# Designs tried in a protein design run: designed miniproteins, single chains, continued (2). Part 81

Each design is a single chain, and the fold is of that chain. pLDDT is the mean over its residues in the fold that is shown.

## One batch from the design tools (miniprotein)

Design m6818
Fold by ESMFold2-Fast:
Structure m6818 (fold): chain A 117 residues (1-117)
Amino acid sequence: LSPIAKAVVEAVAILERQGVAVAVGVAGRTIVIAYEDTPASRAALPEVLAVLNSNPLVEASREGNTVIVKLKDTPEAEAALPEVIDALRAIGVPVYEAETVEEAIKLAEEAAKELAK
């Protein structure tokens, strides 16, 4: 895996280790990690953001119950997107591809809520 794909997989693994439901949306160069809102997921967020922001091609921020992961406009970051999608699907995380970031957020949040039931 590329360093970007490794960072995203590790970020999701941190959340899953807390026993929370996770789903991912992708639109353009933006990855949306939606998660179940629990005390455990809130406690894990600083580590999740630190792992993602350790890569200079990644800018990650929290928005509500999502982590918005923006990839830099570089060939390296663009090439990492299919690796992220394939790696997350391989470990059983649902990944939803959308045309807009707003749609990706909606799909990922709805999926995380359904998985939490």
Scores: mean pLDDT 86

Design m6819
Fold by ESMFold2-Fast:
Order: structure tokens, then C-alpha cells, then sequence
Structure m6819 (fold): chain A 58 residues (1-58)
């Protein structure tokens, strides 16, 4: 958990508020309030996916 939170925080710092906001909106649509940790994890995931798509030329 801690390592995931640190990775997510680094991802949020790299991809900024846009990544965090996208993650927060996804959770909001599920009807659940996101924690800061969940928002950070979502930002890291979203940023990582965006980089992977860029590398694949997508």
C-alpha cells in the first residue's frame, strides 16, 4: 500500500491536477467519494497509461 501511494503521488506530481481530477471524476460517477490516496493512485494509473499509449504511437 505505502509503495503504491508513493508511486501514485509521484505520478500525480508528474501529470498534475488533470490526472488527479480525471481519477476523482471516475470515482464520483460511481457514487463514492475518493480519498486522497485513491485520487493519487488514479492519477498515476492514468499518467502511466497515457505514456504507454504515446510509446506505442497511439
Amino acid sequence: MDAAIEGAAAGAARYGDNGAKAAAQAVRHSGVSPTNEQMAAGAERAGREAVARGARGE
Scores: mean pLDDT 54

Design m6820
Fold by ESMFold2-Fast:
Structure m6820 (fold): chain A 82 residues (1-82)
Amino acid sequence: KDKIIKKLEELIEKLKNGEISLEEALEELDELNKELLAAAGKSFSEEQLKAAKETREKLVKAKIGRETLIGQLETLKDMLEE
């Protein structure tokens, strides 16, 4: 759990600092989502896993700005920390 949350925090920081492109951020999010699915039903609640999957699907299907992406990832992080 902590490892995935830490990676999400690092991704948010990279986006805020302009160290990563939106395309690279989506790739990192895809890898994090794969790790979440591998831990399904054990380390995270059903609601947390659903939120992560829905966030990823929205980001993949939409052309969004950096600020919108940051906001959605911060919301996801908060849900995963509950």
Scores: mean pLDDT 69

Design m6821
Fold by ESMFold2-Fast:
Structure m6821 (fold): chain A 74 residues (1-74)
Amino acid sequence: MLDSESFQAEVEASLKLMEASIAEHVEKDHKEADKYYAEAVKILKDAGLLSDDQIAAWKERARAKGYEETVAAL
């Protein structure tokens, strides 16, 4: 159900977003960042935690950065 499952998904996605942010901003590894962002947004989307507006915003940001794997996951 949404309650405990949502919390687990948020935790897992948050860890992936942290890994993606480190790859993007610290390591400058955009390929690795794209993979981690894709994993994070897929977890959130599959758990029903992303609104249509949030999905649109994620797609726009991912396209602007050339993160094709993240766009495909949304």
Scores: mean pLDDT 82

Design m6822
Fold by ESMFold2-Fast:
Structure m6822 (fold): chain A 91 residues (1-91)
Amino acid sequence: MAEEGKELVEKATEAAKEYLAAKAAGDEKAAAEAAERGEKLAEELKKKITELAEKAAAGDEEAKKALEEVLAKLGEALAELRAHAEALEAA
């Protein structure tokens, strides 16, 4: 449950990093492929978070814990990507 959501966060983060690396290298095809993969992963992650939130609201304590773990992992990933993007803008 939580592991699947965390894996989606990790895969989406990797796709974002691949996109940034491809852009830096001037590889427009690789950048486009990474962006498409990232969008699909973001949509899957949104669906997983919604399912966990609905179960948690219904009183599923394991779903509540899984949601908290996935949201914490997502928060960490967003902070890392934001810091990376700011560093690229500052350079």
Scores: mean pLDDT 80

Design m6823
Fold by ESMFold2-Fast:
Structure m6823 (fold): chain A 60 residues (1-60)
Amino acid sequence: GKEAILRYIEAARAVSDPETRERLDKAIEDVENGDYVSDEAAEAAARGFRILGKAEKPAA
């Protein structure tokens, strides 16, 4: 459920620019608050899922 989505967004956040990171921080807060996931958050989650499912290597 929600925990999985948060995990994926966090993965995408780690690989994003500082500006995008702030936007994703807001998306995480929205999901945690219990609101529906926006298209932006869903896209970030999909990206994070791809990173974790493929190689899951963060450090850059």
Scores: mean pLDDT 68

Design m6824
Fold by ESMFold2-Fast:
Structure m6824 (fold): chain A 63 residues (1-63)
Amino acid sequence: SMSVIKAAALKELEELLKEAEKISKEATDQLRVIYEQAKKAKTAEELSKLGKEAKEILEKAKR
């Protein structure tokens, strides 16, 4: 269960990272930190929070 949830979350973060790399080095660096934290996350709640933070960083970088 957690392995599947974590794999899906990491794949979504990888896609956000690829998008950030085209837009902003600062956003990319921040998303890499979140990706590393997501790899170490032990709960679905932590993964959800990190996903929201990553999306917010990317949205701000696009503006």
Scores: mean pLDDT 84

Design m6825
Fold by ESMFold2-Fast:
Structure m6825 (fold): chain A 75 residues (1-75)
Amino acid sequence: MKEEAEKEAEEYRKLKELAEKLAAEDPTVSQEQLEKALAVADMEIERARLKAEGVSEEEIEKKVKEMREEKLKEL
């Protein structure tokens, strides 16, 4: 269970890196699309990490929502 969640976090990290590389190689990928994809990936990575650490699903969901709100304040 925990190992599966940790592996899922690694897969999302890989996808995030690939999205950044694709945006650099492909000029048809907009910066806005990349930012949205990275934001979703970051939340999923954190969710999987917390699950791997043994945090309850309810606590994880609250943390992910807090991260989303904090990211909006970043703007």
Scores: mean pLDDT 71

Design m6826
Fold by ESMFold2-Fast:
Structure m6826 (fold): chain A 68 residues (1-68)
Amino acid sequence: MSREELRERVEEIREEVLADPRVSEEQKKAFTEAAERLLELLDDPSTSDAEREVYVGILEQEARELRA
């Protein structure tokens, strides 16, 4: 997956969490901060493509747990 595709995926996941009325304001804030840190990490040239995919996968899992 390209860096642009990974960035779009992070934005989509963030929007889904922020739109979910079951997620608390505190959880939404914490998730937004985590997503922003991940986007900065995706832009870091020292991060490998394999690491980027792992980090996005972790964020996806966290989003699923918040929405469960």
Scores: mean pLDDT 80

Design m6827
Fold by ESMFold2-Fast:
Structure m6827 (fold): chain A 87 residues (1-87)
Amino acid sequence: SLEEALELAKKIIEELFEKFLEELRELRVPVPKEVEERIKNEAMRRAEEELKKLYEEGKLTEEKVKEIARESFEIPVKEFLREAGFG
């Protein structure tokens, strides 16, 4: 279902964020709470939009949920890293 897909995507995004924040802590890169929330919210918004679209088209699969969750996370993270002078 769409609800199950959104829950799976949220779980994946949250797990990826925890790993990302831990890596930044090891590199001693400060991340303000406001910036963390902004990136997380953008990732969730992107994932919800794409998953809803696929659901309406009857193309929603578990594989696509995982793919979209990863892509939705990577886009705002790459933008943040670029702004922070990494990459």
Scores: mean pLDDT 82

Design m6828
Fold by ESMFold2-Fast:
Structure m6828 (fold): chain A 70 residues (1-70)
Amino acid sequence: MSAKIRELAKKKIEELRELASKQFDQETVEAYVKAMEKAVDFLIRQGASEENVKVMLEVFRSRLLYEAKA
């Protein structure tokens, strides 16, 4: 189960990396990627569901879009 959730998270993080790369410098992009990877790892270790991981990554996406406007 965790391996399936990790693969889903990896794909979504790569999509968010590409989105962030359009608005931010490489150093900032890598910082966001590491933050997302750490959050996903934490949630999986706590037994979080696939839905919980998706919701968390959607919050990161919304935050990235908000910061891109500033």
Scores: mean pLDDT 78

Design m6829
Fold by ESMFold2-Fast:
Structure m6829 (fold): chain A 91 residues (1-91)
Amino acid sequence: MEDEKIVRELVEAVKNGDAQKLAEILLKRGFVTEEEAQALKKSTDKRELFEALGVFLTKANISLSDEERRELLKYVGYTDEQIERIEKKRK
């Protein structure tokens, strides 16, 4: 399914700190403006990339799996304890 492939590409872009790829995918799908995409391309802050991914997934009505969310949060610097607390709030 196209949505599953897009989610995987976005998650991998955030994990790799590939702000350019993330911005291009979001712009192509119409979830960000060209100005927002340019700002994302210049960002090296993985937290900003993660927040942009969250906005896209909400607009696309796509949910990350618990495993994908955990791995992404861990990659951007959250501890296992912090991730567990976030998961408890989402349930």
Scores: mean pLDDT 68

Design m6830
Fold by ESMFold2-Fast:
Structure m6830 (fold): chain A 84 residues (1-84)
Amino acid sequence: SMEQAVIDLLEKAIEALREGKYDEAIKYLESAKQFLDRLIEQSPNKEKLEEAKKLVDEAIEAIRSGDYDRAIENVKKAIELVKS
């Protein structure tokens, strides 16, 4: 499903962050945003998905500022929202 694709990309972003592969992590997060946009368009639960997308944007900003722990925390929160 598209929800599973988002979760898989967000999980890969966490793995990349833990391995110090920051450019790869950003690419996974940008891909997850594209699937989230499509999921938002098709879903009655837009509010949670929009919050998840905001957390992904904040994770990308955290990576760019060198706050990798905050990036991982925000991605984990986004996964929880997509699963709910």
Scores: mean pLDDT 89

Design m6831
Fold by ESMFold2-Fast:
Structure m6831 (fold): chain A 91 residues (1-91)
Amino acid sequence: APPLTGLLLTGLPASITEADLRAFLARFGEVREVLVLRDPVTGESLGEAIVVAASEADARRIEAALQALAAELSASTPTTATVRPIRIVPQ
């Protein structure tokens, strides 16, 4: 099987949670995993998230949705939001 393709989103407002991303993306495709990266000491959001899609078709739709979200966030925040694909290599 091909390796799972993940998507890394950066420049997120601290108000965005894993539940918010799941709810938003569920309309575009099937999401296997959403991880918002947090500071291990404070629990505060680092402004970064990883999204794993269930299939290549879902990943394509989810990537387009996240790119649109990143553009919206870049217009409304002082930071630049970006989306890039990452390879998830099994151990």
Scores: mean pLDDT 71

Design m6832
Fold by ESMFold2-Fast:
Structure m6832 (fold): chain A 74 residues (1-74)
Amino acid sequence: SSLVEKLTELVRNASKSISEELKEEIISLLPVLDHLDVTTQVGYALLLIGAILDDTEESFKQLLEVLKEYAHLK
């Protein structure tokens, strides 16, 4: 989806403080969002923006864990 494409670009452009491996793992799971409702998709996008502003490996690990939880609900 266009949302997944935009979020993928945001993750790829995240600072060098975030490991490339973690970015790739998040990107691989972003398509999970296409199966969720719009409210959840918007909520995740806001979490991602917050993580980008925080600019820590830990905040991006939390983004990955949230995507894993979404994948588990399917």
Scores: mean pLDDT 85

Design m6833
Fold by ESMFold2-Fast:
Structure m6833 (fold): chain A 121 residues (1-121)
Amino acid sequence: SDEEINAFFRAVSPRSAPAELREATETFLSLWEKLRNGEKLSDEEIEALTEALRAILEASGLEDLAERLAELVREALRAGKGAEVVRIFGRGIRDIVEGKQSVREAFQRVIEELERLLAEL
């Protein structure tokens, strides 16, 4: 939901975040809405989404996860697994919002789920 995505932004980057991080967050949310609506992203949109995601994670001190997660998302989206990406991330964001997982723990689990998804291709 939009509330869960807004809570993700608030958990990862505050309202006083630098302009570059705010722009990355807006790009992520815009392209994420397209994926939620079942739209296929172009190669350029996939690159924009994964770069935005990488920037958001790096800004939150998760640089060690950022590159791997971006690569897995890129591969999954190129494989036509947009709906699965939405479900996996949606669960992670929900767990962050509900206080069940830290941002790091949630994204580590997202990486594991995406690796399983790609192994089954």
Scores: mean pLDDT 80

Design m6834
Fold by ESMFold2-Fast:
Structure m6834 (fold): chain A 77 residues (1-77)
Amino acid sequence: MAAEALRESAARAAEILAEKYKDTNPQLSKMLEEAAKALRDGNLDEAEKLVTEALKQNPSPAIEAVLALVRRAKEIA
């Protein structure tokens, strides 16, 4: 359940950030929504790629935290 909990936390964080950026950066918002969907589908590799790309486009401690959660979920799984 630890990997599931980390994946759920990462998905929730990505969804919150997507909503936050919805009006100011629609492209980043869409990327974070796709990452959240990948996390809910159990596709950790796709989620890591999407969050990494989001972080490159908009360096943010919040996005970095989501990436850390995804990487921890991969280590436990």
Scores: mean pLDDT 82

Design m6835
Fold by ESMFold2-Fast:
Structure m6835 (fold): chain A 87 residues (1-87)
Amino acid sequence: PEILSHTRTGEQPAPGETSVLRVEAVLRFASAEEAEEFAEKARKLFEEVVGKTVTEDGLTSTVLSGSAEARGNEVTISWEAEVTNVS
């Protein structure tokens, strides 16, 4: 897919801080069918990972929300995670 736009809001937290990271991306596919298939798979993945916590390199991340919506041959993906620096 082509990346048409990508927006990230939020900063990496300093030690002892918590921040919220938000990401939104728009992807273009060759067909509407491919876009819908991707959106469906992304929605399933978000259902599995929302509420799960991962710790890597002193950062603890919890996925708070995620969505994927297909419109024609484009997919808008958005997700939000709470990131705490526990270093």
Scores: mean pLDDT 76

Design m6836
Fold by ESMFold2-Fast:
Structure m6836 (fold): chain A 61 residues (1-61)
Amino acid sequence: GQVYSDGLKLLNQVLDYASEYVENPDNEDALRKAEELARKSSFSLLGLNIVETTKEQVDKL
């Protein structure tokens, strides 16, 4: 349905911003944008989990 499609688009944008943050950890703006989009998504729990995992991955670098 429409809600599912819209949620997937937002989730893909979260993944894109999270990937930018992994490639450049100094780009905290990308992390912030990922978190904002995750919170607005119908998949907010999954999106926020992606953001948290991304933070943990960067912290190990």
Scores: mean pLDDT 75

Design m6837
Fold by ESMFold2-Fast:
Structure m6837 (fold): chain A 112 residues (1-112)
Amino acid sequence: SEQLRKELADTSAQLNRLKAKMIAEIIKVASPEVQPLLQQAYDLYVQAAKAAEQGDLSRSASLYSAGEILFSEAMLKMSEKEQEEAKKIYDENKAEIDALTSKIVSLSQQLK
Protein backbone atom coordinates (compact mmCIF):
# COMPACT_ATOMS: atom_id res chain seq x y z
CA SER A 1 0.00 0.00 0.00
CA GLU A 2 1.29 3.45 -1.01
CA GLN A 3 -0.42 4.95 2.07
CA LEU A 4 1.26 2.46 4.45
CA ARG A 5 4.69 3.14 2.87
CA LYS A 6 4.14 6.89 3.30
CA GLU A 7 3.10 6.40 6.95
CA LEU A 8 6.19 4.22 7.56
CA ALA A 9 8.44 6.89 5.94
CA ASP A 10 6.81 9.73 7.94
CA THR A 11 7.04 7.76 11.22
CA SER A 12 10.69 6.76 10.55
CA ALA A 13 11.57 10.42 9.86
CA GLN A 14 9.84 11.48 13.11
CA LEU A 15 11.73 8.85 15.16
CA ASN A 16 15.11 9.83 13.69
CA ARG A 17 14.50 13.57 14.18
CA LEU A 18 13.43 12.93 17.80
CA LYS A 19 16.59 10.83 18.36
CA ALA A 20 18.72 13.64 16.84
CA LYS A 21 17.05 16.24 19.12
CA MET A 22 17.68 14.01 22.16
CA ILE A 23 21.36 13.50 21.22
CA ALA A 24 21.84 17.28 20.74
CA GLU A 25 20.70 17.80 24.35
CA ILE A 26 22.97 14.97 25.62
CA ILE A 27 25.98 16.54 23.81
CA LYS A 28 25.53 19.68 25.99
CA VAL A 29 26.16 17.63 29.19
CA ALA A 30 28.79 15.22 27.76
CA SER A 31 32.56 15.35 28.28
CA PRO A 32 34.91 16.27 25.37
CA GLU A 33 35.93 12.58 25.09
CA VAL A 34 32.31 11.46 24.46
CA GLN A 35 31.11 14.42 22.32
CA PRO A 36 32.65 13.16 19.00
CA LEU A 37 30.74 9.83 19.21
CA LEU A 38 27.49 11.65 20.07
CA GLN A 39 28.05 14.09 17.16
CA GLN A 40 28.52 11.11 14.79
CA ALA A 41 25.30 9.52 16.14
CA TYR A 42 23.50 12.86 15.66
CA ASP A 43 24.69 13.12 12.02
CA LEU A 44 23.54 9.52 11.32
CA TYR A 45 20.05 10.12 12.78
CA VAL A 46 19.71 13.33 10.69
CA GLN A 47 20.80 11.39 7.56
CA ALA A 48 18.37 8.55 8.45
CA ALA A 49 15.49 11.05 8.77
CA LYS A 50 16.37 12.60 5.39
CA ALA A 51 16.57 9.14 3.75
CA ALA A 52 13.10 8.29 5.14
CA GLU A 53 11.71 11.64 3.90
CA GLN A 54 13.05 10.72 0.41
CA GLY A 55 11.33 7.29 0.62
CA ASP A 56 14.58 5.30 0.95
CA LEU A 57 13.45 3.14 3.86
CA SER A 58 16.30 0.59 3.61
CA ARG A 59 18.97 3.35 3.72
CA SER A 60 17.10 5.03 6.60
CA ALA A 61 17.07 1.74 8.59
CA SER A 62 20.82 1.18 8.01
CA LEU A 63 21.71 4.74 9.08
CA TYR A 64 19.43 4.47 12.14
CA SER A 65 21.14 1.19 13.16
CA ALA A 66 24.59 2.84 12.80
CA GLY A 67 23.39 5.78 14.94
CA GLU A 68 22.10 3.40 17.65
CA ILE A 69 25.50 1.62 17.74
CA LEU A 70 27.45 4.90 18.13
CA PHE A 71 25.03 6.17 20.80
CA SER A 72 25.50 2.86 22.70
CA GLU A 73 29.32 3.23 22.43
CA ALA A 74 29.08 6.82 23.70
CA MET A 75 27.00 5.70 26.72
CA LEU A 76 29.61 3.04 27.60
CA LYS A 77 32.39 5.71 27.61
CA MET A 78 30.41 8.07 29.88
CA SER A 79 31.09 8.50 33.60
CA GLU A 80 28.29 7.46 35.99
CA LYS A 81 27.31 11.14 36.39
CA GLU A 82 27.16 11.66 32.60
CA GLN A 83 25.10 8.45 32.20
CA GLU A 84 22.65 9.72 34.87
CA GLU A 85 22.27 13.09 33.08
CA ALA A 86 21.88 11.37 29.67
CA LYS A 87 19.29 8.96 31.14
CA LYS A 88 17.20 11.92 32.40
CA ILE A 89 17.17 13.38 28.86
CA TYR A 90 16.37 9.94 27.38
CA ASP A 91 13.54 9.36 29.90
CA GLU A 92 11.93 12.69 28.85
CA ASN A 93 11.70 11.29 25.30
CA LYS A 94 11.22 7.56 26.05
CA ALA A 95 7.40 7.39 25.74
CA GLU A 96 7.43 9.08 22.29
CA ILE A 97 10.44 6.99 21.12
CA ASP A 98 8.69 3.77 22.23
CA ALA A 99 5.39 4.79 20.53
CA LEU A 100 7.13 5.67 17.23
CA THR A 101 9.23 2.46 17.34
CA SER A 102 6.10 0.32 17.94
CA LYS A 103 4.31 2.07 15.05
CA ILE A 104 7.27 1.40 12.70
CA VAL A 105 7.23 -2.33 13.66
CA SER A 106 3.44 -2.52 13.09
CA LEU A 107 3.57 -0.70 9.72
CA SER A 108 6.53 -2.85 8.54
CA GLN A 109 4.56 -6.04 9.34
CA GLN A 110 1.50 -4.71 7.42
CA LEU A 111 3.69 -4.14 4.30
CA LYS A 112 4.41 -7.94 3.93
Scores: mean pLDDT 90

Design m6838
Fold by ESMFold2-Fast:
Structure m6838 (fold): chain A 80 residues (1-80)
Amino acid sequence: MKLSEESKEEVLKGLEIGLEVAKKEGHEAAAKTLLELADKQKDPKAASALNAAAGAVAGASSTEDAIAGLEQGIEELKKE
């Protein structure tokens, strides 16, 4: 999914916040934070991206897996 530059920056900020929450408070707290950030998005594509990230984080087998997934998603989005 190709986001506008503005929406891409907002998704990146949201994913980075979710990553820090996962490192400090665990992946369930990170998923909740990502859902709250998605609700604040003006662009439905940005909201959809953060909701998808929240679902992936919530469904992760461990906090370590959630962190790895978030780090990969951030790097992939930065390359677009």
Scores: mean pLDDT 81

Design m6839
Fold by ESMFold2-Fast:
Structure m6839 (fold): chain A 67 residues (1-67)
Amino acid sequence: SGEERAELLERLGVRHVVETGRPPSFAEVVEMAVEAGLSRREAEEIVRRAKSPEEALRLAGEHLLSQ
């Protein structure tokens, strides 16, 4: 479900910060969104509209929940 995919995306973002000690880049958000079930095209479109990688993660999560 979209809710399960959004939860996966949130866990991927948290895991990244715990393992690296830094926020993800735009490119890393694209890879996380694809792993969570978005197409690469959808992930790249969301990232292009975002002002920050943190906003990109939020927008990708919202998109997953809307499906």
Scores: mean pLDDT 87

Design m6840
Fold by ESMFold2-Fast:
Structure m6840 (fold): chain A 83 residues (1-83)
Amino acid sequence: SPEEALKEAIRHLREAQRALDAGDVLGALRHVGEAVEALKKAGHSEFAERLAQAVTTALSNGDLAGARAILAEAIREVEKLLE
């Protein structure tokens, strides 16, 4: 269901935050990729593409603080979709 796909996206976004906290940038990117696929299944493809581009750009530039802020905002927005 779209609701279960949104919950899966939140789970992967939280795992991406944990990976960044541990200094695992590649792990964070894998989890963001899984969250993006879950968001697309939930019918939020445009949001998923913007999230993927924003996180990839921040991490490619070594902007860990920016990547963390993007993930935190994405989690808040996905949680609102479940209300």
Scores: mean pLDDT 89

Design m6841
Fold by ESMFold2-Fast:
Structure m6841 (fold): chain A 68 residues (1-68)
Amino acid sequence: SSDEKFLEALAEKLEENNGIITREELLELLAKHDVSEKLREALLEKLDENDGVVTAEEVTMAVIEALE
C-alpha cells in the first residue's frame, strides 16, 4: 500500500536523522506519498503534541491510531 511505502521512507529518515523527524521533513514525505487521510492526521497531531518533531515512538502510536 502507499502507506507502507511512506512508512518505509519515514523509517529510513528516522535512521538517518538519529531517531527524529522535523515538521518540514514530515510534510515533505507526506507530499511525496499518497498517504491515507487517517494516518496523515494522526501524524500531524503527534507533531503538534510533540513541539514540531516526531520520533519512532510517535510514528508507532500514529499507525496504531490510524488502524483503529
Scores: mean pLDDT 81

Design m6842
Fold by ESMFold2-Fast:
Structure m6842 (fold): chain A 77 residues (1-77)
Amino acid sequence: SMSQVQAQVDQLQAQASEAINAGDTAKAQAVAAQLEALIKQHPDNAQAWFALGAVYQALGDTAKAAEYYAKAKKVLA
């Protein structure tokens, strides 16, 4: 259900924040991969796109971060 998708996104966003705050690159990359899998199935989930942007920004991949943030904005419009 969409409620289950929301719970999964909330959990992944929390894990992303934890990994970023800890400087845990491996965990951040693992969370990014899970968020990427989720957006393939739910491309209209703006929160997941924003979470991906934040993860790639923390990883120093500013180009990917910009692409994911732009996609999140389009989904919200």
Scores: mean pLDDT 86

Design m6843
Fold by ESMFold2-Fast:
Structure m6843 (fold): chain A 99 residues (1-99)
Amino acid sequence: LKEEVEKVKEEVEETKREVEELAEEIRRQGASGETLGAADMAKRYADSAMESARKAEENLRLYEKDKKYEPSAKGHIGAAKSYIEAAREYIALARELLA
């Protein structure tokens, strides 16, 4: 469980960096409304992933004191992974639209 929380936190930080890099590319090149829409969705999913990872870490801390928090910690890890995947799909879409 602890290793899973650490891995999802790392993936969230990587995804956030990719979103920021995409925003910088768009600022330099200009972009269509479709590209801006994809980039906005990527940012929103990355923000959701960050919040889910934070909740997973909090529930991991509570799990160390009371095992009843394990399902909640696992649920938030799963949610964070889903949001990371969605963010990465929109980053890929935005990059294709910039090409």
Scores: mean pLDDT 85

Design m6844
Fold by ESMFold2-Fast:
Structure m6844 (fold): chain A 117 residues (1-117)
Amino acid sequence: MKEIHEEIAKEAEEVFSELKKEKQLPLELSKIRAEELYENGYLSEEAYKLFLLAVEYLEKNNKEELAGLVLSAVILLENYAKKYNLPLKELLPGFLEGLEKVDPEVAKALKYAFEKL
């Protein structure tokens, strides 16, 4: 787990740094896409709940423009969970370490969501 933690932190930093340069989906379309991915079985129930709770944080803090980045982060987390066959809870600490270096506000939204799961 410790080696996976460091690998995920590094990969999350690298991948999310590139994703942040791209045009992001607005809040409403991010919600629609997340629901479609959940209904199609691509996002687990835990990942979908994590997204919805993180969006709640963004709405409360007037950071709705980050919803697309949060969705991308949750999709990346789900991919790591499938790759390593580990629950999201086990991957979140390493993932958040990498994310915080790229976007502290997205990291805060996911920390808020994780504490409510």
Scores: mean pLDDT 84

Design m6845
Fold by ESMFold2-Fast:
Parts: sequence; structure tokens; C-alpha cells
Structure m6845 (fold): chain A 96 residues (1-96)
Amino acid sequence: AKEKAEEFKKRAAEAKTLEEVKEVLEEVTEEAVKSSIEDAKLILEGAAKGVLEAAEKSSPEESKKLMELTREKLEEAIAKIVEAEELRRKLEELLA
């Protein structure tokens, strides 16, 4: 989890285009959904910190686009994580 969070942070910070950031955030979503809630939080926080670092090095217009894309992708990731957790709880109830 911590290693994945650091990897995504570095990749997001080193991204040179909006498309590269989008690819990183899509991989972040896939990894977070497969992870525990604690690990998912670390992965999402790592990616967000990386994007903020990239935004600091960008023009105001590019920074705005990066922040809007990141917010959208993080909201999608959180929604998927919540759905996965609800399904897990229902399965545990059926097996009890």
C-alpha cells in the first residue's frame, strides 16, 4: 500500500500531459478498488499529492484542468470503493 502510494505519487508528479495524469488516475482507481479501505485511502492521497506537485509546476490554466480532472477521477474512485465495501458486507452477512 505505502509502496503503491509512493509510486502513484511519483508518476503523477512526473506526468507531463493531462492524458498521462488521466492514465495514472485510472490505474489508481483500479488499485484502490482492489485494496482495503485503509490502503485505498493511502493510494488516493499519494496520487492527489503527486497531482498537486505537478499542478504547482504548471501554468494556471493547466493547473485548473489538472485539478478538475483529479476531482472527477477521485470522486469516481471513492464511489467504486463504497460500492465494493457494501457488496463485501452483504456477502459476509450471507456467509454468517
Scores: mean pLDDT 79

Design m6846
Fold by ESMFold2-Fast:
Structure m6846 (fold): chain A 71 residues (1-71)
Amino acid sequence: MTQVTLTIIDPEGNVTTATFDSEEAAIAAAEKAMGAPLELTGEVEVGDLRYRFYRAVVDGKTYYATLSVRL
């Protein structure tokens, strides 16, 4: 079973983490929570893990999100 971990860092530096069964579900949940679309800023693979880095700007404040998925 593929497990996707979503980590969100808010403009104040608070970190929240959640797990999802698909990348699409994780992205949809993050966009719904922030009220803004995610912009993909980078991607890297380390071992059997893939990391995707996103950002969202809400009211001039920047949120960061990272997706990690096991290959």
Scores: mean pLDDT 81

Design m6847
Fold by ESMFold2-Fast:
Structure m6847 (fold): chain A 98 residues (1-98)
Amino acid sequence: ALAAEVARLRAQLATVRQAIDALMQGIKSGKPSAEAQALLDTLSPEERTLMLLVEKSLLGVAEALDAAYAVSGDREEMLRLFDETLERAERVRELLEA
């Protein structure tokens, strides 16, 4: 039944969204969240793959921020890249809610 499959996918998306929120909070605080780690451990293979892609993207931005600061020392540039990361994460969250 199509309705049952839609309900299952909706539940999976809710779990992934919670994991993304926890991961983003950990990145903002500079400390890995125990909640984020626990959620990753409970994810299905499909959900885990999606979360690993999000994690790699966010880690790439963090590395870029460190490199930018080391070269320029420009705090304004650092803040711009941080804001872009937050906007990107929020957009992904909105797409998962749709």
Scores: mean pLDDT 59

Design m6848
Fold by ESMFold2-Fast:
Structure m6848 (fold): chain A 90 residues (1-90)
Amino acid sequence: MSIEEKVVKLMTKLLIEANYAINLAKEKGDEESVKEIYRLLRETQEKVDKLVREMKTADPETAEKILKEIEDIFNEALKRIWEIVDKILS
């Protein structure tokens, strides 16, 4: 699997989870949580785009380290989405 395919897979997973959380927040009338999720998605995309650009000019060893950083960014974003879901359901 290419690095680009790995990033697309991680972004797709984040978007699926975010979509669930947005729909839940909208159903509950929680406009602040909807805004927070959209802000999180934008910030995550901006960070990932910057790292993907750095990866394109990096040596293979550095590219693997950047990919790990991208994975950590997506994992943190997913964790934050589930914290928002827990807050909405509480």
Scores: mean pLDDT 86

Design m6849
Fold by ESMFold2-Fast:
Structure m6849 (fold): chain A 114 residues (1-114)
Amino acid sequence: MSVGELASEFVRAAHEGDLERARELLLQILRLLFPDSPVDAHGYPRLLSEALFERTGVVKTARGLLLLGMRYAGERRYQEALEAFREALTRKDLTPLQREAARAAIRVLEEILP
């Protein structure tokens, strides 16, 4: 499964209220986009806790905007998620896989927010 497919499924699962599936998909996305990220005491990548439960504070980088977008999508804050992903795509410091994930998430969010 491509990272774009995972990101599309994640946003759909969050919208449908399937939080278990949304968490599973987000975990897979974060492992693909940040494979060197350390895991927490529960076996999740540290970035999942940052995306879902911890405020990243200062959104200075495209990576921070991408994580913020994923966090807002998981919280069902779709307009804020869309804005964060769109801003992330204006930045040159995203990897190709991170751009693919952001573009796929935006497509599903635009379907939710016509």
Scores: mean pLDDT 74

Design m6850
Fold by ESMFold2-Fast:
Formats: structure tokens, sequence, C-alpha cells
Structure m6850 (fold): chain A 66 residues (1-66)
């Protein structure tokens, strides 16, 4: 996966900042997915939200890491 490969590159370049962003995204993922799961959202919608959150994480890493 392209996202996973890029994430590994960011970990190598700046592990501290990457860890912080991952932790923030995990909290965001939990906040977003729990209400969707409680309301019985369709699997496709849940997957799209997961992809959106991962893309947001990658954009933050790209901005913070040179």
Amino acid sequence: MEVVKKLKEYVKKDPETTKEVIEEMWKKLDEVLEPLLEKGAPAEEILEKVEEIFEEMMKKLEEKIK
C-alpha cells in the first residue's frame, strides 16, 4: 500500500513527529468510527472514512516533515 510505504519513510526521517501524528490520528479514528459503528453505518462508508483519516495523517506528515 502506498500510504504504508510513505508512512515508513516518514518514520525513518522523523520518528518523533511521525509518532505524534499517528497518535493524533488514532484518537481521531476512534472519535469518528465509534459513532458511525453505533449508528450502523454501511461498511463502504466506514472504509471511506478510514481512508480519509489516513490521507489526512499523510498530509500532516508531508507538511511537518521536510
Scores: mean pLDDT 77

Design m6851
Fold by ESMFold2-Fast:
Structure m6851 (fold): chain A 65 residues (1-65)
Amino acid sequence: SESQKLSQQIDDLTQQAKQAIQNGDFDKAQQLLDQLKKLTEEASKVDPSVGSKGQESADYIQSLL
């Protein structure tokens, strides 16, 4: 389903952003966070629960920057 695809993409971007932060690559982490925020906005239009998951992930990544 589209919701499952969006949820997987949110997980993938979140994991990549965490790795970038762990490596000290904050520029890459910011780019990935921007992508995550855009994907979260689109996911919220399709499935509010997936949108909420994306927002929590984005907020967490933002808190580390």
Scores: mean pLDDT 88

